# Designs tried in a protein design run: designed miniproteins, single chains, continued (5). Part 18

Each design is a single chain, and the fold is of that chain. pLDDT is the mean over its residues in the fold that is shown.

## One batch from the design tools (miniprotein)

Design m16596
Fold by ESMFold2-Fast:
Parts: C-alpha cells; sequence; structure tokens
Structure m16596 (fold): chain A 107 residues (1-107)
C-alpha cells in the first residue's frame, strides 16, 4: 500500500539521518535502501496517479536522486569537510521530505 511505502521511506530517511557520522559504506547502504524505496514509490505513482501527479513526483524523485549523488561525491572526495558533508546531508533529507509530502497528496 502507499501508506506502507511512505512509512518505509520515512524509516529509511531516519536511518540515513542517524548515519551522518558513519562510514562511507554505512551511508552507501542507507542510500541504496532509499533508492529501492523511491523506485517502489515511483512505480506505484505511475500505476495509480494522474499524469500531472506522476510528473510532480518524478521531478522530486530526480531531485532527491541528484542530492544523494552529491552527498556520495562529497564523502568520497572531501570526507573531512564536515560543513560540506552536513549541508549535503541536509539537502538529501529536505529533498526526501518534499518527495514524501507530494506523494501524501495522492489519494
Amino acid sequence: SLEELIAEFRKALEELRKNIDGSLEQVREALQKLFEVVKKLVDYVLEHATPEEARRVLELAQKFFDEMLELLDILEKNPDDRQAVKEAFDKVIKAGEELIEEVERIS
């Protein structure tokens, strides 16, 4: 169900938040879980939502994916830049929250 997918997304996003001081491997694992949940949400939306609703969710999912890639890039190149890491982390969390809000509007 959509409610179960949203709950799974929130749980995965909270797991990512808790791993801000974690290893690159721990962050990669959290991001992989988030990617899998977002794929399921996109599939659900493509099957059940209107074309306009689906477009909005897809645009937010793409933004969320881009922020995840930016976080990984910073962690690989400049892991000791704590300010840059925190900012990239905050951007991923914010993009995830925006995606959840849009998906929750789909009845």
Scores: mean pLDDT 85

Design m16597
Fold by ESMFold2-Fast:
Structure m16597 (fold): chain A 93 residues (1-93)
Amino acid sequence: MEKKELEKKAEELRARGDEAAARGQSVEGAGHYIMAGKLYEEAGNKEKAREAMRQAVRVAREAGHLQDVLNMGDFLKSVRELVKEAVEELERE
């Protein structure tokens, strides 16, 4: 898949995450944000990958489902560091 196609799919997943979060489906929303972050990282866009992970952690934390996002990060080894960075950034707020 071309780098631009990966970024476009990541953007679509972020939009789906926003829609799911707006509907109160925080775990689904967080899942979409995590997948967007993975695709941004594969495209080489680490800044947008970090932003997507921060959105996933924030949405899950506010809904009381932070552990589900942490478990998904462990399962998806490729994004484990991004999830850790997002948690650390939110701790500094």
Scores: mean pLDDT 76

Design m16598
Fold by ESMFold2-Fast:
Structure m16598 (fold): chain A 124 residues (1-124)
Amino acid sequence: DLEELLKEEVEKLRKVYSEEDVEEFRRVALRAIRALKENASDEELVELIRELLRLSKRIPRTPLLLYLLAELYERLKRYKDALLLYQSLVSLYPDSPFAPYAEKKIEELSKKVSGPLPAVLEEL
């Protein structure tokens, strides 16, 4: 359950980061989880990506944050962006509950991506 995983990440973040930033993360992440379940519009997906990327400047890119960004980009058919995010998730968090799913997505999306991928350091 993604909402239970969100509660676990929020609890961990509250130990180190400001209550304001953690609550903003909780609200945006919950909206993203619900948008993915409800097949939200491309406009809503773009705004959620924008908000999550803004949050990533103030809190770390957690496994759930990377997962949500990757899923949102994939829904927009931005396969190169989604692939880079799943690769980052596996690289940074190989022991997370999302890692096996992300590895499967890397295999699937690598077949759909055409042209050269940008360097990971230039996209981060």
Scores: mean pLDDT 83

Design m16599
Fold by ESMFold2-Fast:
Structure m16599 (fold): chain A 72 residues (1-72)
Amino acid sequence: AAAEAARRAALEAARAGDPAAASGAWQMYVSAEKGDAEGAKRSGEAGARASLASPGGTPEGVRAVQEGVEAA
């Protein structure tokens, strides 16, 4: 399920210490819970981009969000 994939992505991004990726994955989870699949994808993609632009971003955080988007 999209919500389960997004929840997992948020946990993995948080474990990686990546606030931008974790925030994006959490917004993906919220959108998926409401049945907004396109909104969920946009939130995950935005989180990955924010992570890449941030000094606090991690490759692990980006990967977790990308896997969440693909699995949703």
Scores: mean pLDDT 80

Design m16600
Fold by ESMFold2-Fast:
Structure m16600 (fold): chain A 60 residues (1-60)
Amino acid sequence: SMEEKKKELENKIKSLQAEIDRLDREGVRAAIDGDTPRLEALKARINELQKEIEELKKKI
C-alpha cells in the first residue's frame, strides 16, 4: 500500500540519519587524532548520505 511505502521510506531516512550521526561522531574523533584524510573521507560520505535523504524526502 501507499502507506506501507511511505513508512518504508521514512524508516530508510531514519536509518540514514542515524548513520550520519555515527559518522559525525567518528569525525570528531578523527579531528582529535589529527587524521585529516579520514576526516575528509567522513565529510564526503556524510554529504552523499544527506543527498540521498533529500532525494528520499521528495518521494514522500
Scores: mean pLDDT 87

Design m16601
Fold by ESMFold2-Fast:
Structure m16601 (fold): chain A 61 residues (1-61)
Amino acid sequence: MVVLEGTGVEAAEGAGKAEKEGYKEAVGRSSNGRVFRGTADEAGAGVVADVGDGPAVVELY
C-alpha cells in the first residue's frame, strides 16, 4: 500500500458505508438502536474527521 493518504480517506468512506449498513443489521439484531448511531452517510462525516482505524474514530465522534 503506497497510497497512505488515499488509504486514510478511502478507509473513512468505507467505514461510513459499513457503519450505515452495520447500523441496520445491528438494529435488527439488538432492540433497535442499542448500538451505532449513524443511519445515514452523516455517520461517515464523523468517521472521516479522524480517518483512523475505527476505534479512535468512534471516540472522536
Scores: mean pLDDT 43

Design m16602
Fold by ESMFold2-Fast:
Structure m16602 (fold): chain A 60 residues (1-60)
Amino acid sequence: MVSEERRRLARELARREYAEALAAGKTLSQDSMRQFLRDMFGVTFSRAEISRWMAEVEAE
């Protein structure tokens, strides 16, 4: 489990990272995002959380 503060920071970072990847014409999978966040925060987020955060960027 992660704190709500860490989850909020991870969501902000994930959304920014994904938006930058899309702007650069790169693809970023849910597995790559999950690995990136694990490396940054030392915890693994669920696929559902990662999918939701990435979809938020795509909806913009």
Scores: mean pLDDT 78

Design m16603
Fold by ESMFold2-Fast:
Structure m16603 (fold): chain A 63 residues (1-63)
Amino acid sequence: APLPVGLVAAIAEALEQGGGRLSDEQIAAIAAAFGLPPSLIRRYLTERRAELEAQIAAYRAAR
């Protein structure tokens, strides 16, 4: 299922600031902002990275 656009935007911007990586503090902050467990964001950064990158590409193409 597609991620919320706001979540995709937050992850995309944090990855840009971190040179393609998120710190634990960034993961925790994004998780808290969206009411999600940090483990879900970690899954998208690892196991579901291709899905995340496709959604980030779609988000960036729309800007």
Scores: mean pLDDT 81

Design m16604
Fold by ESMFold2-Fast:
Structure m16604 (fold): chain A 71 residues (1-71)
Amino acid sequence: LTPLQLKVLQVLSGGPKTEEQIAKMLGVSRSTVRAALDELEAQGLVRREKVGDETLYSLTPAGRAALEAAL
């Protein structure tokens, strides 16, 4: 995992969040977070779900295991 990917997994360990919420928490651009989320989703570490007008991202069991192994 890249340092940014690891930080994204860390903030998602606190619960499902939108791309905007993750960007705000990490102090990075939405496009930077989007790229990291796309890579993490491709690896099966994060899942996305549309809830109303928002897209929420959450850790998968594999994502939680990867975070614990990296820390």
Scores: mean pLDDT 85

Design m16605
Fold by ESMFold2-Fast:
Structure m16605 (fold): chain A 68 residues (1-68)
Amino acid sequence: MAEAHGVALAAAHEAARDPALLAALRKELQSRGIDGGDTAEGVAAALETLSDEEAAEVATRAGKRAGG
C-alpha cells in the first residue's frame, strides 16, 4: 500500500521535468474532481490526499496517457 503511494509521488516528481506527464496527472485528478493546479508541487499535494490505491491508479492512468 505505501509502495503504491510512493509510485504516485515519484510520478509527480517526474512531472516537474516532463510537461506531458504533468498535464496527464492533472487530467486524471480533474476527472476525480480534484484540482492540483498546474504545478508539479500542486499535483503532488493532491496525490497525497488520495488513498494508496487511488494514487497508484492515477499514476498508472497518467503514465499511459502521457507516454502511451
Scores: mean pLDDT 71

Design m16606
Fold by ESMFold2-Fast:
Structure m16606 (fold): chain A 68 residues (1-68)
Amino acid sequence: SLEDRLREVQRRLQKLNDEIMKLIDELEENKDNPEKVAELNKEIAKLQKERERLVAEYVRLREQLRAS
């Protein structure tokens, strides 16, 4: 159902937020290691882009649910 898809997207967004926060914590712990900082920044940027896509999907699913 659309409601089940919304819940799945919400769970995925929560996991993504948790993962981004873990990487930010790792970035703070490794701030003196430029290679690790570069790696972590690339991964964070990738996850932020994925988060933006999931937010857009969440909005679309909510509008579909209202139209039902």
Scores: mean pLDDT 86

Design m16607
Fold by ESMFold2-Fast:
Order: C-alpha cells, then sequence, then structure tokens
Structure m16607 (fold): chain A 71 residues (1-71)
C-alpha cells in the first residue's frame, strides 16, 4: 500500500512533466521502459506497472501495452 502510494506520486510527477514539456516526458518514459525491459528479471511487478502507467500518461499507449505483456 505505501509502495503503491509512492508509485502513484511518481506517476503524478510524470503527468506534471507532460503538461510542461510533453516531448521530454515521452523521452523519459521511453528511457525508463528501455531500462526496465533490459532488467526485466530484477524489476518488480509493481515497478513495471508504474513504468507502464508513466508511458500511458506520456502518450505511449503501445509501449505501455508491450510492457504490461511482460508482467
Amino acid sequence: MEEEKRNQELVDRMRELYEEDPETALALARAMFAIAKSNIEKTSKLELQMVAEMLRVAGDEAGAAELEKLI
């Protein structure tokens, strides 16, 4: 529950960044996706779900769907 709250705060920060600079938000979300995908065995399901939500917030629905298939 506390981890989920922390993850939600990070998603909210990504939403704020997307409102200020959508190109940087999308680039950051995609970089996090690439890192998570490269370290899939060491990344928790909650962290993967957070990254997928960040991708959706940044406008990369396809990337979010791809990452969710790995969960």
Scores: mean pLDDT 79

Design m16608
Fold by ESMFold2-Fast:
Structure m16608 (fold): chain A 99 residues (1-99)
Amino acid sequence: MVVEALRMLAAGASADELAAFLEEHGYPLGAEGAREMHAELVANGLEEAQRLAAAMVRLIETHGEAALQAVLAELSERLSGDSPETLRAAADALDEVIA
């Protein structure tokens, strides 16, 4: 479940923990995709990525998983890259949607 994976990321889960969770739940991208994504986040601001993950969890809990996909589509138009500044801006935009 996407929400659970995002909660794990927000709580500071390691790449191996996220990979194990995804493998156990049979997600298509599997452990390898999780490791690659986590390594990218560590390189480009893990703390900002964790804040963004927490905002996504809150959005899903308030408006459902479909709302996350709609917001991410809009953010793709406004933001680019994976720098800490971009991740912070994305988290702030999500906070505006849910508040």
Scores: mean pLDDT 64

Design m16609
Fold by ESMFold2-Fast:
Structure m16609 (fold): chain A 80 residues (1-80)
Amino acid sequence: MSKEDLEAETLLAIGNMLLSLGRKAYEKGDYETAIELYEQAIKVFEEALKRATSPRVRAEIQDALAEAKKFLEELKKKLE
């Protein structure tokens, strides 16, 4: 694994932790906190994607980014 891919994998792990915290906040009814955590996860995944060089790592990050964006949109719709 290259240094850039290692950095990307680390950011992917951080983004996934933020998504988990966001889901817990949502389940507790802390919707504002859940939105903030999902938005932070998206930013972290976007940074990971900039660093990733391997096609496999890029695909994993793209999948995580799509999932995070989907959760954020579903949450925003639920608050309407």
Scores: mean pLDDT 85

Design m16610
Fold by ESMFold2-Fast:
Structure m16610 (fold): chain A 80 residues (1-80)
Amino acid sequence: MLILRAGVTEEEAQKLALELIEEEKRLGGAEGVSITIKELAEGASLEEGEEKIREEGRAMGADEESIERAIEDARRSAEK
């Protein structure tokens, strides 16, 4: 699931990440996390998006390895 928003604000970026993580958990996967990070990187600075996702992921109890993998996936998508 892709949410494409130009210039995602800090507050909106975190809200979108939380909503998509919950949606994907309900549907049985973490696909939304990687997609959300990609959208944040496109709307906001990639570096800012990475830090925000790390902070939100840790706050939600997500594994740091999973967070880093999602960030790496977003980087690969951005290179396309």
Scores: mean pLDDT 55

Design m16611
Fold by ESMFold2-Fast:
Structure m16611 (fold): chain A 81 residues (1-81)
Amino acid sequence: MEEQIKALEQAAQLARATAEQFPGSPLAKKAQEVADLAEQTRDALQKGDLETAKKLQEELDKKAQEFDRLAEELSAQQKAA
């Protein structure tokens, strides 16, 4: 449980840092969504609301996949240039 909470806090920090580095980009917008969901999932786990945490984790996983795809697209564009 503590490891999951710590991982969610780290994920939120990394996502917010990404949003700060690329302000106004689609990547920054998706990073903000990931950060918000990670914080909400952490809060639900801390409260012991396992049902809400599970639903938020599923949403977080979907948004994280979308974020990873956007990051890969940007990386591919940098390699192509």
Scores: mean pLDDT 78

Design m16612
Fold by ESMFold2-Fast:
Structure m16612 (fold): chain A 70 residues (1-70)
Amino acid sequence: MDAALAALEARLREAGASDETIARAVALVAKALAEPEKAAAYVTGAAMVAMAAGEPEAALAVIRHADELL
C-alpha cells in the first residue's frame, strides 16, 4: 500500500539513510507487499542494502517496519 511505503521512506530518512538506500529499500519492500510468498527474501534484501551502505539504523528501520506490516 502507498501509505505503508511512504511511512517506510519517512522512517529511513529519519534514520539518516541516503537517498539511494531509501530508493532501493522502498522498491524491495514494495515487492515484498506485492509477492507475500517472497516477502522474507525482499525484506532481507532491503536490510542488506542498508547494511552494505554502512547504515545499520536504516537496516533496523526496515526490519521494524516489515514486522509491523507482515
Scores: mean pLDDT 80

Design m16613
Fold by ESMFold2-Fast:
Structure m16613 (fold): chain A 93 residues (1-93)
Amino acid sequence: SAGGEAARAAAELIAETVRRLLPEGARLRVDISVGPTSARLTLTTTAPAEVAERAAREAAKEAQRQIPEVKSVDVTVGLASPRVAVIGVRVTV
């Protein structure tokens, strides 16, 4: 679907932007699921949670700027362990 394609494009742009913004040496795992009008990303990283959150929020702004179909991007922050941050990103188109 056109919405699913836009949601996937936004998710991929967010993942790529986060990878670029994270510090050198930080590991990043990206899991993406795409629906007809939304995408969900789970970003797991060894970067500090504050750094990962900032990167994800900047990536969300970039996705909204570049992909006009994007209506909202929600970012949530958690920890899998003291050294591993988990960032949830939901994209709605």
Scores: mean pLDDT 88

Design m16614
Fold by ESMFold2-Fast:
Structure m16614 (fold): chain A 78 residues (1-78)
Amino acid sequence: SELREKLLAVLRRLSEARPGGRVPDSRLEQLADQQLREYQRASPEDQQQLQDLLDRYADLSADELREGWEAQVAAELA
């Protein structure tokens, strides 16, 4: 449950930074539950990589997350 709360917190922050409007909470919960199931089946190396990724996202500001979304959209339109 601690990992699920951490996943949801990161997903909510990413959703709030999304230029096209936020993702519904029901979808964020589905994504968190899917990632939790995949985490439980993952190797110890992959589990550590997910934890490291979540920690990196926790350190990003709202502006940095928004800039990341804008860069992704620009890359897809190029």
Scores: mean pLDDT 75

Design m16615
Fold by ESMFold2-Fast:
Structure m16615 (fold): chain A 94 residues (1-94)
Amino acid sequence: MSPVQRFVEELKAVMAEARKNNWSPEELIERVAEVVRRHVVRERLSVEEAEEMVKAAYALFLDEMSRRNIPVTEEQLQLLIERGREVLRLAEEL
């Protein structure tokens, strides 16, 4: 399994846990960001690889919110973008 495929499966597991525990969008964003940061550091991913993982995380988060019929606020989108930027900065420093 490619690192990206493994990462996507880990994110799907986080989405399943979020549904089981009824996490807020903010809690889900923070948990997703934790998974992305951990994987970027552990695998020592390039900025390009980290960007691909951030994009996959954004897509899965938005799909999950849509499936749960939870509206995403502008403030929540801004939080999601900011956490993505932090991950990319971290990858640049590796």
Scores: mean pLDDT 82

Design m16616
Fold by ESMFold2-Fast:
Structure m16616 (fold): chain A 80 residues (1-80)
Amino acid sequence: STRDRLLSIKEAFEQALEMGDEEGAVTAVRLAIKLALQDPSQEALEILREMKRLAEAYGNTRSAELADQGIRELERKMAA
């Protein structure tokens, strides 16, 4: 399912953040946003929110900003 794929991406994202892999973290966030926008759901929105919180906690500003942008786009798409 899309939820299971997003959770797998989030696991890869958490690993990248723990390792200080900035490019890996950004890649994971971009993939998660793309997948969430293709199959919008409350579960996808919650996963992006969790990814934003993790990015902020690790000080990965670029991943946090991308996740915030993805959250806003997903919220607009779900409201339409």
Scores: mean pLDDT 88

Design m16617
Fold by ESMFold2-Fast:
Structure m16617 (fold): chain A 61 residues (1-61)
Amino acid sequence: GNVKKAIEFLKKKAPEYSGKKREAILRAIELLEEGKVEEALKVLKDAGLNHLASVVKKILS
């Protein structure tokens, strides 16, 4: 799967954000490393990062 590519994408994006949004990106990376794809996408969406969630989903499909 493209999980490693999704993680690298989020790592590149994390420095562009701060506070709750950066924390959500870092948490989503941890969840993806654990194979918890649906929970990672939920964490991003709950933080208002719907665009990042959509890109991650596209990388994983």
Scores: mean pLDDT 87

Design m16618
Fold by ESMFold2-Fast:
Structure m16618 (fold): chain A 89 residues (1-89)
Amino acid sequence: SDELIEEKYKELLQRLDDWLAEAIAADPSMAEEYRYLADQWRKQLAAEKEKMKADPNVTDEEIEEKYNEWLATLDGVADAERRRLALRG
């Protein structure tokens, strides 16, 4: 369903924006790099959204699975960044 795809896309963009804000606040010296990574992810999410909307055979289960995959990726990056900052003191 296009409505579910749009809903999950908006949720992912919000989570990405929240991650970016927290990452920049934690290490402002990396702000340009974090913005670059966030921009790349926004482009990937937009492409996936359009691809899913173009496919009439995409199920709600597949949409939820893809959403959870992207959430896990964001959480993994956030965890890795926290570990990097801890090692720097």
Scores: mean pLDDT 79

Design m16619
Fold by ESMFold2-Fast:
Structure m16619 (fold): chain A 80 residues (1-80)
Amino acid sequence: EEEEFRRKLRELLKKAIQAAINGNKEEVDKTAKEMRELLKEKGYPEDEIKLFDEIFDVLRKNLGKSPEEIVKAIEEVKKK
């Protein structure tokens, strides 16, 4: 069950990153909503949900950029 949850989170994050690379804001927004619902269902605290919201904000700011730039931007969020 926990392994399945981790797989779903990983798949959603990969989907969001790919959508951002493609410049697809609509898909990034849709994936953000799906991830928030998944985290809420698992009882994640608001602080952790907020961290994922910040990652999606970074993806929106980096639409159409290279995979390397997007990964670097996500890593900067993790350092907070």
Scores: mean pLDDT 79

Design m16620
Fold by ESMFold2-Fast:
Structure m16620 (fold): chain A 95 residues (1-95)
Amino acid sequence: MPKVAPAVLAVKNETETIEERMKELEEAVADADAVVLVIIDNGSTDNSVEKALELASKFPLKRVEILIYKGDSKNFQDMKAALELARSKAAALAA
């Protein structure tokens, strides 16, 4: 079975810091065969979400699945929905 890592990242207007955050995520999932990343877009008006997508697509993993969730990471229901999406998709890819 492939080792699939579920991940959630909340983003809002982080153009200057997004590269460092994505590097930390890459290192955290380095032992996985694949990652399912749900990006919670907290209403970004800059290109930070687009940069995150580009950086994630360059991860040295066999498969990178990315989902964008438009919501509020401070809202429990939005965070729960994003986590369930990441976990469910990761489980399906691991089967």
Scores: mean pLDDT 78

Design m16621
Fold by ESMFold2-Fast:
Structure m16621 (fold): chain A 128 residues (1-128)
Amino acid sequence: SLEEKLREMERKRLEEGEAAIDALDTQSNADIDALRKKTKENVEKAEKGSVEEAYKLTQETIDEIDTAAANHQAAYDALVKELGLPEELKARADARSAAHQTAYDNVKAETIAGGARAIVKLEEKEKA
């Protein structure tokens, strides 16, 4: 019947929407984990250079985090628009996007704090 076909199409659309949200969530978590690892590596690298290099590396790392955050926000916005997600799935996508933006803000805070610690260590070496 037409009703059975419409219900099947709606079920498939919901399943595809949920799968797309889960795929973006998985990718965003992987990208955030990679940025956390890179932040740790860049802080360790900053401690071995000059004060000027530590400032530059910290700023470059912040810029990379900000770019990744903007790209993921754009990906969630595109998902909502492209799929025409029903209100329930849109709310889930919006909530996941907000949670990932908070995670990017946390990595940025870790980068700022790590860079500041590296600079202090380098300044102490210059005094010694």
Scores: mean pLDDT 86

Design m16622
Fold by ESMFold2-Fast:
Structure m16622 (fold): chain A 95 residues (1-95)
Amino acid sequence: SPIEELKKLLEKIKKAKTKEELFEELVKASKIIDELIAKAEKGSEAYKLLLEAEMELGLTIMYLSVEEDVEEAREYVVKQMERIIKLVEEALKLA
């Protein structure tokens, strides 16, 4: 399940000790979301929610690139990943 995979990445993010580890897990999340977008009907409500999840993920990666405090970066990434997972769950309920 894509949701179970994203939740596993979230658990790894919670334990990440470096910005590189956070970035690696976000890249994996991006791949999962991109695969869901590719399978979704273009213009559907599910498709729009997946694009919102992709946008939120992109913004999270940009924030991570400029935040030097690893603990603050991790806390922010955790909150954003929880938000992104909810968007993907909503999209999959509509599909």
Scores: mean pLDDT 89

Design m16623
Fold by ESMFold2-Fast:
Structure m16623 (fold): chain A 55 residues (1-55)
Amino acid sequence: MIKLKATIDSRTTDEQFENIIKTAKENKFDSVEIEVLEDTPEALERKEAILKAVK
């Protein structure tokens, strides 16, 4: 099992975000680390979606 590490900023594309979600759902991770470089509502929503997908 592995750690999922993701960084989200204003340059993160929808395609990149969807790939992160897919990876989180398809794999079992022991830990998750998500760094948000710009606190926009969209970035925070994406962070929450990734955390839910790993569950």
Scores: mean pLDDT 74

Design m16624
Fold by ESMFold2-Fast:
Structure m16624 (fold): chain A 109 residues (1-109)
Amino acid sequence: MEYLDKLPEEKKKEIIEIANKVAEEVLNEALEKGWSVKQALVIAAATALATATGLALLELGVPLEEAKEEARKVAEEEIEKNKDLLSEEQKREAIELASRAAEEAIEKY
């Protein structure tokens, strides 16, 4: 992600650590809800990328609401890249789960 490359190494490391933690929580939540391992991994990956993007934007001085909007967009795009693994209903639920988790992490940061 180009936004991470603009940050000091310590901030980049901190953001990656938060993103991975949030992704792990979402992976566990998806598995508990009965998602397949492959589907849960897709949702977790989308969550990690969305969270890292939003947190990087906040560090660059982007307003909270704009950072959340971009994070949601990133989660949606990553889920759509893996649409062949998901039904239309599952795609909608996956986007909601990944976006919600990323937005909550960005607000908590």
Scores: mean pLDDT 85

Design m16625
Fold by ESMFold2-Fast:
Structure m16625 (fold): chain A 69 residues (1-69)
Amino acid sequence: MEFNEELVKKVSEEVRKLIREADKVDITPEQAARLIGLVLGAIGAAMEGNEEEAQKYLDDARKLIDEAR
């Protein structure tokens, strides 16, 4: 397993922003579970050095939050 430390740091920072935004919206428990799954997927992809896959997970998480508004 190859650690891309910069990518993991970048993705972790974006995940923190997404969690903070989720706290501001009326998100259902089902949407919260999906959001957690997506951000964990982003971290996993970042740990594998897959920046494109990590970004897809982050984009899906952002879309989920936007749909909850």
Scores: mean pLDDT 78

Design m16626
Fold by ESMFold2-Fast:
Structure m16626 (fold): chain A 112 residues (1-112)
Amino acid sequence: SALEELDKQIEEAIKNKDIESVKILESLKVILKAAENQTPEEIKLGIEALLNLMAIKGWNIEELRKFLEELAKKYGLPEEIKERIEELIKYAEEVLKQKSREEIEEFLKKKL
């Protein structure tokens, strides 16, 4: 249901030509899929989506966490999915400690 709700919001944002909202909503969809499916490839994409969301919004990790906690409540996400999202946030925080984003793929390869 959360993914279906996001798909409807993406369609509406596309109709309104709201490119920033499309990017935000697509990032949220990628994050949710990473939390649900837990494949290494989707986890890497989920971490990248978290970093992109932070860049678009100008948020730090704490602001990102609060936003995702509120979305989890709004969509009634299971506790397991919320815990997996928190794990993705912790990986994103570790990536941000790197001096260069060019090292992201190599860093994630070591962690995942």
Scores: mean pLDDT 82

Design m16627
Fold by ESMFold2-Fast:
Structure m16627 (fold): chain A 92 residues (1-92)
Amino acid sequence: ALVSLLRAEAVGLRAAAEVAAKYSAEAAQLLNQGYDLALEGIRAAEAGDEETAVRLAREASRLFHQALALLPPEQAAEVRAAYDAAFAATPA
């Protein structure tokens, strides 16, 4: 379900932000902005506004990739691993 996907994205972004904060305040800020957008997407999806929910999910994903681009490859890999682990652990 779209709501389940957005919840997984939000949890992933929050986990990624905590790791990124050790390396870059700017990267952590972008990830926290993505988290807020994913939460807005959940509210839009629950209200039946699927178009807005999908747009917000895409914007959150864009911010995630921008945050990774600010980091050296090893740090970006650690942030991405935190996102992937948290996303995978989130119930459907």
Scores: mean pLDDT 87

Design m16628
Fold by ESMFold2-Fast:
Parts: structure tokens; sequence; C-alpha cells
Structure m16628 (fold): chain A 75 residues (1-75)
């Protein structure tokens, strides 16, 4: 959906933030692995909802997770 890219960027950002807090190297591979965790994608989408008006829903969560992993591969 149109919201997948924005929500995916938030999910990837949340993944990178968590890696930094855990002392793990912020690499494309590590961002993709972290973003694949449902709780990380959910936290990113919740922030996207609050800040960018992205709808909450399971379909958006699935699309955001795929978009976050795709974004990580382009880094």
Amino acid sequence: TRYAGGAGAYAAGEAARRLREEGVEVTPENIAKEAAKPEVTRAGVERAHREAGVPLGEEVLRAAQRAAIDLAKKL
C-alpha cells in the first residue's frame, strides 16, 4: 500500500535504534534481522501512526515489515 514505504522506514529506523542500544553493529543484514521481529515492526508502525497518520492494521504491519527488509538491502 501507499503507507508501506513510510511505515517500513519507521520499522527500519526502530531496528537500527535497537541495534545501537544493544551494542550490535548497524549493518543491512542486522537491520533486516531485527526488523523481521514482529515487536520491532509493530513499534515502528505505532510511531508511524502517531507521527505520520499511517493506519494501524495487520495488513499494514505485514507490508511495513517487507518494506523495512527491502530498505535494509539498499543500505
Scores: mean pLDDT 79

Design m16629
Fold by ESMFold2-Fast:
Structure m16629 (fold): chain A 83 residues (1-83)
Amino acid sequence: GNTRMLKGVLTNSAVSASLGTSIDNLEGAALTAASDKENGDELYEYAVSLLEQARRTLEERDRENAERVGRALERVKEHYEKL
């Protein structure tokens, strides 16, 4: 897929994750984006930014899902470091 399409998927998944839903979809989209052969570095930075924003949004109102997003963020970072 092209960079625009992947950013769109990430953005849509991040909206749901910020509501405490579909955190697994944001993680999956982030892992896919980071693995992109042409723009993986740019897409990884964008995905990390969205995961951090979702975690901050949830911190005061949904601590359990904020911690789930934090764990997803760490898994995405570990995946990228192994690429």
Scores: mean pLDDT 84

Design m16630
Fold by ESMFold2-Fast:
Structure m16630 (fold): chain A 84 residues (1-84)
Amino acid sequence: MEEVEKAKEALEKGDIDKAIEYLRKASQHLKDPKVREAVEALIKQAEFAKKNGDKETAKSLLRAAIELIENPDLFTGELLPLPE
């Protein structure tokens, strides 16, 4: 998905805002509602981490969202714990 590749490029450049924009667009193309909800939750956590100045946590959360989009079958507890 082009949006996922653009999100990866943005993260490598340290552009967290662009990575969030591309991942939000990518999430709209996800067929599984639970995977989409999990990706959206990771994006929201990344936004809060960025707002608090924690760029490394934000990058890690966005990388987890990318991994979940590329490997939706991994949504079985092998990823970082999602907020309930």
Scores: mean pLDDT 77

